# Designs tried in a protein design run: designed miniproteins, single chains, continued (5). Part 89

Each design is a single chain, and the fold is of that chain. pLDDT is the mean over its residues in the fold that is shown.

## One batch from the design tools (miniprotein)

Design m19086
Fold by ESMFold2-Fast:
Structure m19086 (fold): chain A 69 residues (1-69)
Amino acid sequence: SKEKIKEALLKAGVSEETANRIADLAEKYKDLSDEELRQVLIDELLKMGFSEAEARFVAAAVVEVRRQE
């Protein structure tokens, strides 16, 4: 769920503003495959000024939450 994604990102040290934006994107693109969603999230995080390593870490955390539900 969007709420579980937001909670996981907050626990990982992501800001509330960024966590909400990424959780909203994950809900908007919920019908994408895990790989397609990861690519969309990485692109958005890079546009927000995150490093490639940070973007990949956050995107992986979102995908992992979806797999556990």
Scores: mean pLDDT 82

Design m19087
Fold by ESMFold2-Fast:
Structure m19087 (fold): chain A 87 residues (1-87)
Amino acid sequence: SMEELEEIIEEFEKGARKILELVLEAYREGSVTPEQALAWFRAALEWEKREILREHKDSPYLEELEKKLEEIVKRSVEEMERALAAL
């Protein structure tokens, strides 16, 4: 349903924010380079996106879901790049 689609998207956005905070904390502590931080963040979001799409492969909303998740990945990566550049 559309309600289930919205719930999946909201959960993905919450997950992306939590991963962003964890990766930035590791960067601030000197545990990772900016390149490592960005690569880790991208990999984590791409893995979660692929798992969600795999679980919903037969959904009538698959195309809309893929589009929304891809948009969140792009925005989240841009936010990470800006945060890393500011530090």
Scores: mean pLDDT 88

Design m19088
Fold by ESMFold2-Fast:
Structure m19088 (fold): chain A 64 residues (1-64)
Amino acid sequence: GGEAGDRGGALAAAGGNEEGARAAGKSVQDHDTERAIAAGRGALAGLRAGSPEAAGRGQKEGGS
C-alpha cells in the first residue's frame, strides 16, 4: 500500500511513543538495557522542555 500506509505511518509513530513508555516497564528484567533507553528518552525530553540551547550550546551569557 502507498497512500493508506503513509497516513498509518504518522499514527503509528504517535501510538508507538505511548507503547514505548509501557515497554520500558517490561525491560525491568534487563536493567542494563533500560538504562540505555532512559538515557535516550532523557535527551529527547530535555529538547522538548526547551533546554537553553538558543545561544551557542546554551551559553546563558549569550542570551538576550
Scores: mean pLDDT 51

Design m19089
Fold by ESMFold2-Fast:
Structure m19089 (fold): chain A 85 residues (1-85)
Amino acid sequence: AQLLSDEQRERLLAALEEARAWLESHRSEIPEALYERALAALDALRAAVEARAPVEEIEALLARASEALGEAAQAVFPEEVEPGA
């Protein structure tokens, strides 16, 4: 198992901080269950990165965080306003 370099870890932590800020900015537009799931996924990923977990574990957590953020993003762009309408 390969570990992230300090540079890769720093960049990933910065991206996670931006994702958390985006969630907070859109909290009122996101269903509570989706908001909580996305935050939990980001928190788990951040903890693994800070603990210097193996890249494979970080990749799995990143996939979960990406999926949860995608669900939250869909809630911010509701069906009331069709994308590209």
Scores: mean pLDDT 79

Design m19090
Fold by ESMFold2-Fast:
Order: sequence, then C-alpha cells, then structure tokens
Structure m19090 (fold): chain A 76 residues (1-76)
Amino acid sequence: DLDALVKQAFEEGYKAGLEAARRARELGLEMAPEDIVDGVVEAARPKLEASVPADHLDAVLAAFRDGARKGVEEGL
C-alpha cells in the first residue's frame, strides 16, 4: 500500500529530522536547515532502497524528505 509507505516515510523522516536538528543545536553546529535535511535523507537512502519497491521509491523518498524538513524546522 503506497499510502501506508508514504505516511510511514513522512513520520520516520520527521523523527529523524527533529533528532538531527536537536543534536546540531545542542552541539552548536552551524548548519543550514537544508544541509541537515540532505544528511538525514542520504543516511536513510540505502535502507529505503533495500526495503521499498522500486516503483514506490521516488514517492517514499519525497515523503521522507518532506517529513525531515518539518522535523528540522521544529527542532531548530
């Protein structure tokens, strides 16, 4: 079910983005929000490529990135 995969990817992206932003803030790292988002997405990419059907991968990656961006915005 693509809808379920997209929802899960957004939620996982949100959690990862929130945690990454919180860590960057706690460590005083000078990172642009989009650089944090890119790092979170690239870290997740191999696992998503291994677990998600190829025809759903683009939609799932987009949802994960959208979630990560929201998480980063709220974590900063």
Scores: mean pLDDT 84

Design m19091
Fold by ESMFold2-Fast:
Structure m19091 (fold): chain A 77 residues (1-77)
Amino acid sequence: SAALEAARALAIALGVPEAEARRLSGEQLVDRARERLAELRKQAEIASKISPVTAKVAEHELAEAERELARVEEMLA
């Protein structure tokens, strides 16, 4: 399904290994993507204390990924 493919693509883009992503269901892919986003948000917060410039790029990418996660969750509901 389009929703499953979008969920898998998002999980992989967020750092879930392709081999793992290929084995997961849509619900599991959403959960893994959510876990990865939470971890990346924590890392970005720490990085912002070292380099505000680097933090801006991470913030933009995370905001885009969060919008995609919301879209995928809506498609799977």
Scores: mean pLDDT 83

Design m19092
Fold by ESMFold2-Fast:
Structure m19092 (fold): chain A 72 residues (1-72)
Amino acid sequence: LEEEIKRLERRIEIVQDSAEALKTMARYISEKSNVPQSELDKVLAKLDKKTEEEIAELKKKLEELKRQLEEE
């Protein structure tokens, strides 16, 4: 249980770091491709939404494991 909790916490960190890297790449590509700021903003907003959904799923699992640890 404790080891699984640590693995999920690490997974959440990786997902957050990966999302930031993808946003940096999107900004770079947008600059090179002459994409309007409004289009970049839409892409970043969609990426943020997907990242938040993924993190919410992982946090739900983390809370369940923490509850099990507290009850044992």
Scores: mean pLDDT 80

Design m19093
Fold by ESMFold2-Fast:
Structure m19093 (fold): chain A 83 residues (1-83)
Amino acid sequence: SLAEVKERVEELTLEVNELARAFAEGRVSPAEALDRVDELEQRIDELQQEVRTLEGLEASILLFRLTSVRTELDLLRRQVRRS
């Protein structure tokens, strides 16, 4: 359902933010961070495909949020690779 997709998008957003903080604070290694980034990227891809089957304004908002989360995840991956 749309509500379940919205909840999963919120969970993904929180996990990406927590991973970024954990890496910044030295609580996860670069290798662990990259493994987690790859896992989260796959989950974003799966949710994006699911959202694309939905119609309406709320679905468009969720797609925008997923695109934003993907951008944050890409920035984190580049930051980890530069460390």
Scores: mean pLDDT 86

Design m19094
Fold by ESMFold2-Fast:
Structure m19094 (fold): chain A 80 residues (1-80)
Amino acid sequence: MTDEQYLEALKGINEAESALETDPARAAELLRQIVEKYGLDTPLTRRELDAIAASTDPAARKAHFTRVALRILIELEIQK
């Protein structure tokens, strides 16, 4: 059921976002688990996930996080 998958992904993204400021490596790992679960692992997504964990700039980190989160949500919408 696509709506259930979308809501589960949103819940996971929200959990990852809550960790982003205090533990960016955990935030990246939580997003990676969602990406792998839904078959969304691409070189571009992998690069953005690595950038979340490696970034020391909070604004850059949030930008990388937002790009991965939006990609997950868009791809799940396309897979409906």
Scores: mean pLDDT 80

Design m19095
Fold by ESMFold2-Fast:
Structure m19095 (fold): chain A 97 residues (1-97)
Amino acid sequence: MKYKITVRVTVEAETDVEAVEKVEAFTRKVKEELEKMGVKAEIEEPRLVRKDGGRLVFEQKIIVNGSLSTVEDIVAKIKEIAEEVGLEAEVEIEELP
């Protein structure tokens, strides 16, 4: 089955540069961990979707071909990485046709 994982990360930063650096670190770690898991995934570049003062929300979509169990493992890993980088992460899963 094919799944779309939508990750929204909230970054608190004084500058846009600091926010981008944190999001890039998060994305790099996610890519590395998915490769270690042997998961074939299409990872989009993070997109800024909301800005409210020093709080920035980035959206990133990940398309995975696998089982629901594999997707749940990926979601758990994404949340773990977000905590390590100091980001708040919300994750939505959608089954694709």
Scores: mean pLDDT 81

Design m19096
Fold by ESMFold2-Fast:
Structure m19096 (fold): chain A 60 residues (1-60)
Amino acid sequence: DDGKKAAELFKQGKYEEGAKYLAKAMADYFGMDYEKAYEGALKEGKKDPEKAAGVAESIS
């Protein structure tokens, strides 16, 4: 599960990898553009990793 894996990576401080998995989940479930989703996920993950993890878990 990409959302669950993204959440675990954000909690580990692996922001770039977490953003990749969150972007995949957002593209799959919401039809978002991957590149745009990755940019947003990386920005939010670096700003607030715990909040980004919560968002990723909500997709899981």
Scores: mean pLDDT 80

Design m19097
Fold by ESMFold2-Fast:
Structure m19097 (fold): chain A 77 residues (1-77)
Amino acid sequence: SDELLKKSKELAKKALILAGAPEFEAEATANSMESIEEIESVVKSVLRGAEASGAPKEVIEEIRKILEEIEKLKKEA
């Protein structure tokens, strides 16, 4: 649904910003995605990148929670 996709894009933007992307780049990236499955894949990559770069524990935990919310939205679609 349009609402599930819209919410997933908002969550993806938040994850990208938490991982250090500039807001304009996070916005553009999130808006370019066409499915919740694509969004889930991107956020999984963001989480892996944050873990590999040694991001703060709080950042990793926040991205992980965002991924969990996206997975719930995907299940509802």
Scores: mean pLDDT 86

Design m19098
Fold by ESMFold2-Fast:
Structure m19098 (fold): chain A 65 residues (1-65)
Amino acid sequence: SPVQQVALQGVSEMMRETAEAVDKLLELKRQGKATPEAIEKVLKEHKEKVQEIKKKLDEQLAAAQ
């Protein structure tokens, strides 16, 4: 169904975004730059990206109805 396709796409985008955020945090740790400030910035950026994906998902769900 169109709804199922949109849901799968949304999950895929969320998974990719989460993997990228994790990769950034691991890289900061490897470089010895994992300060609370740097970690906080990565987490805030990740939260904003997730919100953007949710907004797109809502729009796609409306179009798929």
Scores: mean pLDDT 84

Design m19099
Fold by ESMFold2-Fast:
Structure m19099 (fold): chain A 115 residues (1-115)
Amino acid sequence: AEREQLIQDAIATAQALIEQARRVLAGEPLPEGLSEAGKLYLEAAIAVIEGKLEKAKELIKKAIQLEMDLPEELVERLAEAIVALMKALVEGAPEEEIRAEAARVVDLGEEIEAL
């Protein structure tokens, strides 16, 4: 039950960031009150929409490092999983593919909690 909720929360969060990124690309100003990490996640979503996946990964790695003290290997894996989820959403992948990418993010989050 909890894992399913975490999967849905990951999808909803990534989708909200993509929707905000699309509004910024349409000429709307950046939302006020974003944290430094929040700004990096939004810039990463913009990079995913533009097909700049390596740029998106580096931005997400920086955002993770601002909020959490994690081993570099886990930062890399988590950033790759988040980029893959955002890419699936941007490309309109089938629901099962979106859920599989979100499950990867959740599973890495559980691995981090076990540290």
Scores: mean pLDDT 86

Design m19100
Fold by ESMFold2-Fast:
Structure m19100 (fold): chain A 88 residues (1-88)
Amino acid sequence: MEEELVEVVVKIVLPKVSLEKATEAAQKARGKIQKELKVDADVSFSVTELKDGKMLIELSILTPKSKAEEAKKLAEKALKEEKEELLK
């Protein structure tokens, strides 16, 4: 059944960390979201170094419109947890 698919984009700015650590955080967040949403979502990410050396993680989730709010909440929670781990 074709349902309207929407893209949910969630962003977080990490402190000055290596690109490797930022990428690992993004991969962990992606894995958590994919596990919770199962086959109903496609999760991609990008990591961008900002001018001040901070790392921007952008998660893009392609999901049915009915699951968009759940996907956004899961992504925000997952990214917040990864940011908190990097600040310890």
Scores: mean pLDDT 79

Design m19101
Fold by ESMFold2-Fast:
Structure m19101 (fold): chain A 67 residues (1-67)
Amino acid sequence: GSVDISSLSENAQKVYQALLASKGPLSVAELVEKTGLSKSAVRKALRELEAAGLVQRLPDGRYALAG
C-alpha cells in the first residue's frame, strides 16, 4: 500500500530519502555517513520504516526499500 512519508519522523524521512537516492541496499554505517545521524537514531528510524512496510532488512544486515 502507499504510505505518506511526511507522516514519518524527520529521522525516518532522512533515512528513507538516503535509500531512495542510493543505487542499492545500505548498511547502518552507510546510513549514518549519508544522513549525519547517530547509529542509535538510524536504528530507530529503520525500525519505524520497517514497521510502516517501507524498508526491509536483508540477510547480510543491509536495508533495502520494501515498497
Scores: mean pLDDT 80

Design m19102
Fold by ESMFold2-Fast:
Structure m19102 (fold): chain A 66 residues (1-66)
Amino acid sequence: MELAEEARKILESKGDRFAANVAEMGALAAIKMGRLDKARQIVELAKSGDIDGAVELAREILKEYF
């Protein structure tokens, strides 16, 4: 939960609200799947400014979850 909120806040601070929402959903899905390592990877990509990488990883996780 905390990791998903952190990813959203970081990307919102970078001005990309769509990326923020996708990253939050992807991190939440990763947490529900027991893949905390993947949720942390989304946060680290967001922190590094790799917005595209964070969104791509989140989408891949969401595709696996749904």
Scores: mean pLDDT 83

Design m19103
Fold by ESMFold2-Fast:
Structure m19103 (fold): chain A 100 residues (1-100)
Amino acid sequence: SEEDYKKVLKDMIDEYEHLLELAKTSSLEEVKENLETAKDLFEELLEYAKRQNLDKKVIDAVEEVIKFLEELIKEAEQGASVEEIIQKIKEKIKELKEKY
């Protein structure tokens, strides 16, 4: 439903804002760990959404979040700065707020 989609968007925004807050006082290794934890939570949500046959729009949104987190983890592993990761998260929050 549209309500379920909006709730998922809000939860994604809230999680990204939480990651952003943590990143401001974290080392690169801690940022990577926090990104991996967030990815695991969204993978659990994806499995739940698929089992419950939720709308494709909801499933696609969760899959996109997982892909974005995987990209950030890869960049962290390759030595991207915490500030570069913060900037990407800020841009993603702005994008999601435009859809909400």
Scores: mean pLDDT 84

Design m19104
Fold by ESMFold2-Fast:
Structure m19104 (fold): chain A 71 residues (1-71)
Amino acid sequence: KELEKKAEEYRKIAEGHRQNADTFRKLAEEAAKLDPKTAEQYRRGADMAEGSAKEYENLAKEYEKLIEKLK
């Protein structure tokens, strides 16, 4: 069950990064009307958070595949 725990842990980390990306996207939309520079910073933050989410999602998938092969 250690592999299952790691897969679940990576999924939670990925979800956190996804939520951060969504938050930055919303902040960027809000800021775009007032300050384009701040909007660009938020968009970059969102892109970074989305990248992190994908990496942790891939790690979770790898552990999920290992669990499936062992069953």
Scores: mean pLDDT 83

Design m19105
Fold by ESMFold2-Fast:
Structure m19105 (fold): chain A 100 residues (1-100)
Amino acid sequence: LLARIEELSDQLAAAIRAGDVAAAEATLARLQELLPGQPELPLIIAAGHIAEVARELGDEELEQEAIQLVNDILEGKISVEEARARLRRLLARVQELIAG
């Protein structure tokens, strides 16, 4: 299981770095299928990768928003549904930064 999570995490990071929202969402869904008892973990992994990519692109605001999403999830401050909505907004912003 751990090796498969690591493989999908790497694929998710590559999709985010490429600005491929569709591939990122498909890989996130596969991570969610592997972790039905831990719905927060795939979202934390995705937000962490977004923070790294935002840092590489020099967008400090996006990096901080992604870090804040990870912290809000870990502290139980937001629902899984709200976390998914915030993640989708961050993915769209990464795509716009890479495209423009």
Scores: mean pLDDT 86

Design m19106
Fold by ESMFold2-Fast:
Structure m19106 (fold): chain A 59 residues (1-59)
Amino acid sequence: MTKLIENLRAQAEYYDKLSEENRKAAKATGSEDIMEVAKRLQELSEETREKARKLEAEA
């Protein structure tokens, strides 16, 4: 795999972990704002993963 694909996969994992942490925080505090941040991070993770998969399919 290229370094670019590895970087994208690492970035997606990072966003996914942040999303999960924010979901836990939102449940503990009842904060809608934190839950929205978690949803946005999950969307970024999925978009970044799709970019990595497209590059892998081209390789």
Scores: mean pLDDT 81

Design m19107
Fold by ESMFold2-Fast:
Structure m19107 (fold): chain A 81 residues (1-81)
Amino acid sequence: MAEAERIREEATRRLLELEKKYPEIKLLDIEVVDGRLYILISETTNGEATAALSALMLELSVEYPDVQIVLGDKGTLEDLK
């Protein structure tokens, strides 16, 4: 519970840093639902940006193993509400 709020803040910070390096990675939304972290990112065709995003997701999952991280598009959050 408290960890889900902390992972949201940490993920937001790190995603904004990643967006500075790869401006095509735009954070559209970030939400905690039922102990899961849902991250909406704009689509990218840049393989290096995709690899960096995957590495970030892995690092967050290692730091917060009790929180499930879900990467998705606009429909992902609507389906959860």
Scores: mean pLDDT 72

Design m19108
Fold by ESMFold2-Fast:
Structure m19108 (fold): chain A 69 residues (1-69)
Amino acid sequence: SGKEKALKKLEEVRKWIENSTDLTPEQKAELLAAVDRAIEAISKDPNFTEEDGNKAAEALKKRAEELAK
């Protein structure tokens, strides 16, 4: 289903955050917690759409990139 695409994007963002050498451990923890919440929401909440998941992935990636310089 469409939710699988959003889940893949969130997993890619998770990997990018985990592998970043420019983020502090505290910044990584906060960002990864937000990724995990979005993954849980898209998997379990029928009101959390694929579009919501895609927007969450984009917002989290942008925030991580801004924090990483």
Scores: mean pLDDT 82

Design m19109
Fold by ESMFold2-Fast:
Structure m19109 (fold): chain A 90 residues (1-90)
Amino acid sequence: ATPAEREELIRELAKKAIETMLENPNVSEEGKAKIKELEENLSEVEILKLAAMQAAREGRDELALELALEAAELEGDEAAVEEIRRVLAE
């Protein structure tokens, strides 16, 4: 895949994750407003975390772990990086 195709896939997965949260009837009106505000101000790390969550929901487990690893590496979360790498090595 090209870098542009990968970036588009990540953005689409993040959008799907947000849509799934907004469709959840257990989320309050206050919670939905906060999710929409978050969508307008997402960092690169937050986009990757949302994309990883959606990839996991779609059964794309390897992609989900790769995206979660990239997010953890960008934020310097050494504990998360170690845990994800351990799962990927299995």
Scores: mean pLDDT 79

Design m19110
Fold by ESMFold2-Fast:
Structure m19110 (fold): chain A 99 residues (1-99)
Amino acid sequence: MEEEKKRIELDAQKRGITLDPETIERLKSIDPSDKDALVAFLRELAAKNPEALEFALRYVFGIASDKVIREVVEAAQSGDEAALREALDKLFEEIKKYK
């Protein structure tokens, strides 16, 4: 995981995307059961910095597949809270398979 995280940070830097440590820590601190907080956070990030959203999700939830991470990104950008909650359910179900 540490090598993957460093690789994600380097890729973001090469593309001129600022992966803010505060954004990462906020995402990590949100309880997975608090979907309201997750939805609000992801929608705010998608509106302000959509490019950073994918990298933040890969950094924190790198164990999840590219497919489910992209579903969360697209749902957050759509502004549809129901779609975002469904995408988050898929994300956490996939993560549960590993821990």
Scores: mean pLDDT 74

Design m19111
Fold by ESMFold2-Fast:
Structure m19111 (fold): chain A 96 residues (1-96)
Amino acid sequence: DEQRRRDLIEIAERVAKRNEEKFKSLKAQGDELQKKIDEVRRKAEEYAKQNPTLAEKLRKEADELESKFNEVSDQAKKYEEGVKAARELAERLRAL
C-alpha cells in the first residue's frame, strides 16, 4: 500500500519535527537555567566572608535551580531520542 507508506513517512517526519522543536525549547530553557545557576553561585562565593548566612541561602537556591536544570535536561534527552526514533522509522519506510 504505497499511499499508506507515504502517509506513515509524513507522520514520522511531523513527529520528528515536533520533538525537535520541543528539544530546542528545552535546551534553551536549560541554557538560561545554567546562566542563573552560575550567577547565583558567583554571588554565594562573593558573600561567603561578609554574609555566610546569605551565601548558604544562595547555595541552596543554586541547588534548587540545578535540580530544575537536571529535570529539563532529562526531558530534552527524551525528545532528542524521539527525533532519532522518528527519523529512523521514516528512513526504514523509504527503504521499502
Scores: mean pLDDT 89

Design m19112
Fold by ESMFold2-Fast:
Structure m19112 (fold): chain A 92 residues (1-92)
Amino acid sequence: AEKLIEEAKKAFEAGDYEKAIALYEKVIELEPDSEYAAKAQLYLGNLYFALLKYDEAIEYYQKVIDLFPDSEYAKIARANLGIAKEAKSQIT
């Protein structure tokens, strides 16, 4: 899981968003109830937000909050969810 997250980050930094998404999704598939899945879902939300895909960003932030409510990742997801909803409300 750790290696897949690092590879996904490198892909995102290189602008290879499809590879980054696939690697984060693989982490979630392999370890769905893990801290790594929470982190991968948070990073997917951040990735979609960076692409201005606010609906997808909101979905992933909500998944982090619903599945891992007491995690530090959920705290970040709640803050980012508010920002994504505000951004969406001003465009659509």
Scores: mean pLDDT 81

Design m19113
Fold by ESMFold2-Fast:
Parts: structure tokens; C-alpha cells; sequence
Structure m19113 (fold): chain A 82 residues (1-82)
């Protein structure tokens, strides 16, 4: 189950990495992760554009980074990343 629901600790770590890479707050990164996990990348983009007032390009960059970090977090859990 590579995309099963993450633990709160995994979400916290992913949110911190997203915040570091994109410059958004950890709280906003958590909201983006929630939208991404429940509605996919488009729901996360729509949230950032419509509710946070970001540009389409900025939102897409944040969501792409979110997906990469999420995949890394899942991979770490599965492989006990060396």
C-alpha cells in the first residue's frame, strides 16, 4: 500500500520538507498534503490558487514538490532508506 494514509509524524516531516523547498509555512504545507491525499494534485492546486491567492505556476510548483516529497517519505517507510 505505497499510497495508504500517512501517520501524523510522516505528514509533519513531509510538511517541513515542503516548507523548506518552497518557502511556504509548515501549516500551509500540511493543508496542501491533506488536499493532495484526499483530492489529488488538482485539488491541491485549486486550494492554493483559490483560497491562498497563489498564481497557477506557483501552486503547480508547490504541488509537484509535494508529490516528490510524499513519494520519498513513502519510500523511506518501505525501504528504511539508507
Amino acid sequence: KPLESLTEEQIERAAEEIAKETGISVELAKEVLEKYLTGGSQAAVDYLVNEKGLSQAEAEDIVLTTGLILNKEVGRAETEEA
Scores: mean pLDDT 75

Design m19114
Fold by ESMFold2-Fast:
Structure m19114 (fold): chain A 62 residues (1-62)
Amino acid sequence: SSKEKKAKELYEEGKERARKALEEGKKSGQVSTVINDLIKEAAKEGPMKAAAVGVAIAELEL
């Protein structure tokens, strides 16, 4: 149950970060660069944040 709440919160944060990165990438024409930078930043914050951002990107891009 605590795991589920943390996963939902991380996913909502990851989704907002992914959305902003996607918008920045589309405006600059550098989507892959901006998305890769976001993934690297999330990975530095920990595996759960990296996973949440990765899932959010997959749902928005793929």
Scores: mean pLDDT 77

Design m19115
Fold by ESMFold2-Fast:
Structure m19115 (fold): chain A 80 residues (1-80)
Amino acid sequence: AEEAAREMAERTAREHGLELEELEVEVTPERVRVRVVVRDPRTGRVGRGEGEASVPVMGREGAAGAAASIAADEAARRIR
């Protein structure tokens, strides 16, 4: 779960030209919650984002990836 979240968050950050600074993953039987901080290497500005996804619907790894993608996209939008 944490590895899947990291891979997706790093990939999503790179697609926006940003770097992953911090990753926090919380796993419960019902949900995965991911919080990320991304940094713009050109400006030094940071964005923060959070995402959640359902474990019973997506499985643990799928939920981790989905939550991380949502969190990283939100963080990227907030930096701009």
Scores: mean pLDDT 80

Design m19116
Fold by ESMFold2-Fast:
Structure m19116 (fold): chain A 100 residues (1-100)
Amino acid sequence: MPRQVQQQIDQVAQQIYQQGLQQGLSNSDIIIQSYQTHGRRVASIVSDILQQQGQITPQQYSYIQFMLTYTTDDQFVSNIQNILNGDLSFINNLINQVLS
């Protein structure tokens, strides 16, 4: 990705994160809002910010990145909520489907 475009995406992700905190949004709502308004790349960076701030675990971050890479839009919202609530049972099925 071109450096200038990456810098603009990073700035947008940081703004979404800060606005979400000010509005009292949950970690899942911040990620979902970033995804719905700006797409997968911004949602990826917002998830990285949340991990760096200790708001989500490295494991949750890894599963979110997997979801952003390999799943369709229709399942993303509910799956992100499950990941952030610690319900990882569905992730094993998704990994098996991707590897098959």
Scores: mean pLDDT 77

Design m19117
Fold by ESMFold2-Fast:
Structure m19117 (fold): chain A 58 residues (1-58)
Amino acid sequence: EELDAEIERLKAAGVPDEQIAAFYLRKRKDENITDEELAERLGVSVETVRRAKRLLGL
């Protein structure tokens, strides 16, 4: 998936973890994934994922 390459580019560019998590959530709205699984996949904290969801009204 090109999405994983995009996430790595965002990390390399110094984009904050919260914005990276929000970017993923916008692209994969239909994916049934837990906060913990998403945090592990993105290499961020569960707290960061929860903040990103709150920003998106999820």
Scores: mean pLDDT 76

Design m19118
Fold by ESMFold2-Fast:
Order: structure tokens, then sequence, then C-alpha cells
Structure m19118 (fold): chain A 89 residues (1-89)
């Protein structure tokens, strides 16, 4: 199911960003945002706008620059298109 694969991708992004967080408090914030977003995606409740905002919020919580956050949103967008194409096959 596409939503399960997208949710797993969001959880992977959250783990990656959590690994870059400068302290445990920011790591926990990243994982919380990622968990909430992944749950919404899994339930079909998240829009693409929700996903973009969630990734940007996780990047900010992880201490990334706005440019690094924008780069991650772009990379995630490309991965989402790939997953959608795979789901249509």
Amino acid sequence: ALNERLAAEIEAVAEYLASKAPNDEQREKVLEIGRELAEKVRNGEASLTDAVRGIAEMAEAAGLSPQEGANLVTAFGLRMVGLEVEAEL
C-alpha cells in the first residue's frame, strides 16, 4: 500500500534527521513530529503540504539550515514521485 510505504519513508527521514540533532531534546522533537506525520500519512489524512511542512519542522528541530531543509524537502519529493510510480505499476 502506498500510504504504508510513504509513512515508512517519513519515519526514515525522521531517524536520519534525529541522528543529526545536537541534543536529546531536539532528537525527541524530530521523532515526535515524524511519528505524528507518518501516522497521518498511514491513515490517508496527510496532504503533500502536510508532508512538506512536517519535513521542514523536523529539519528545523534537528538544527539544519533553511537551505539544508529545502534540499531535504526536494529529495523527499523526488522519492515520493518514485514511490507513486512504483505503486501504479
Scores: mean pLDDT 76

Design m19119
Fold by ESMFold2-Fast:
Structure m19119 (fold): chain A 61 residues (1-61)
Amino acid sequence: SPLEEAKRELEALRAAIAAGDLDTAYQHLSRLVDIYAEHPDDKELAELLIEGVRLVNEAVA
C-alpha cells in the first residue's frame, strides 16, 4: 500500500540521517514527495511527508 511504502521510506530516511548520509536522506525524502503526489487527499501520507521534511531540516540545522 502507499502508506506502507511511505513508512518504509521514512524509516530509510531516518537511517540515512543517523549514518550522516544526507544525499541518501534526500533521495528517500524525494520518494515520499512522489508517493504523496499520487495520493494528495491522504492525510496520513501528508503527515509522513511533513515528518520527513522536519527530520531533514533538523539534520542540516
Scores: mean pLDDT 88

Design m19120
Fold by ESMFold2-Fast:
Structure m19120 (fold): chain A 81 residues (1-81)
Amino acid sequence: MAPVTWAEALEELARLIAEGASPEEIVARMEALLRQMTDGERRRLTQFLSGESVAGLSPAEVRARLREAIRAFVAEQAARR
């Protein structure tokens, strides 16, 4: 199976938010996608969602930052309603 791209992960995130999935469901689904992504794809998604550079971070730190960025993004979307 081809690795999941950051664009595919972003589309899935947008779909889950549009369907009204809970923050817990969104995080669980995104964690499953992260395991199928390369470090490069995770870095691109983290930078896109956070707006912060991930240069110099380890792969484990990138995963932790991406998880936090997903939670922040979901919270921001909820606050706009």
Scores: mean pLDDT 77

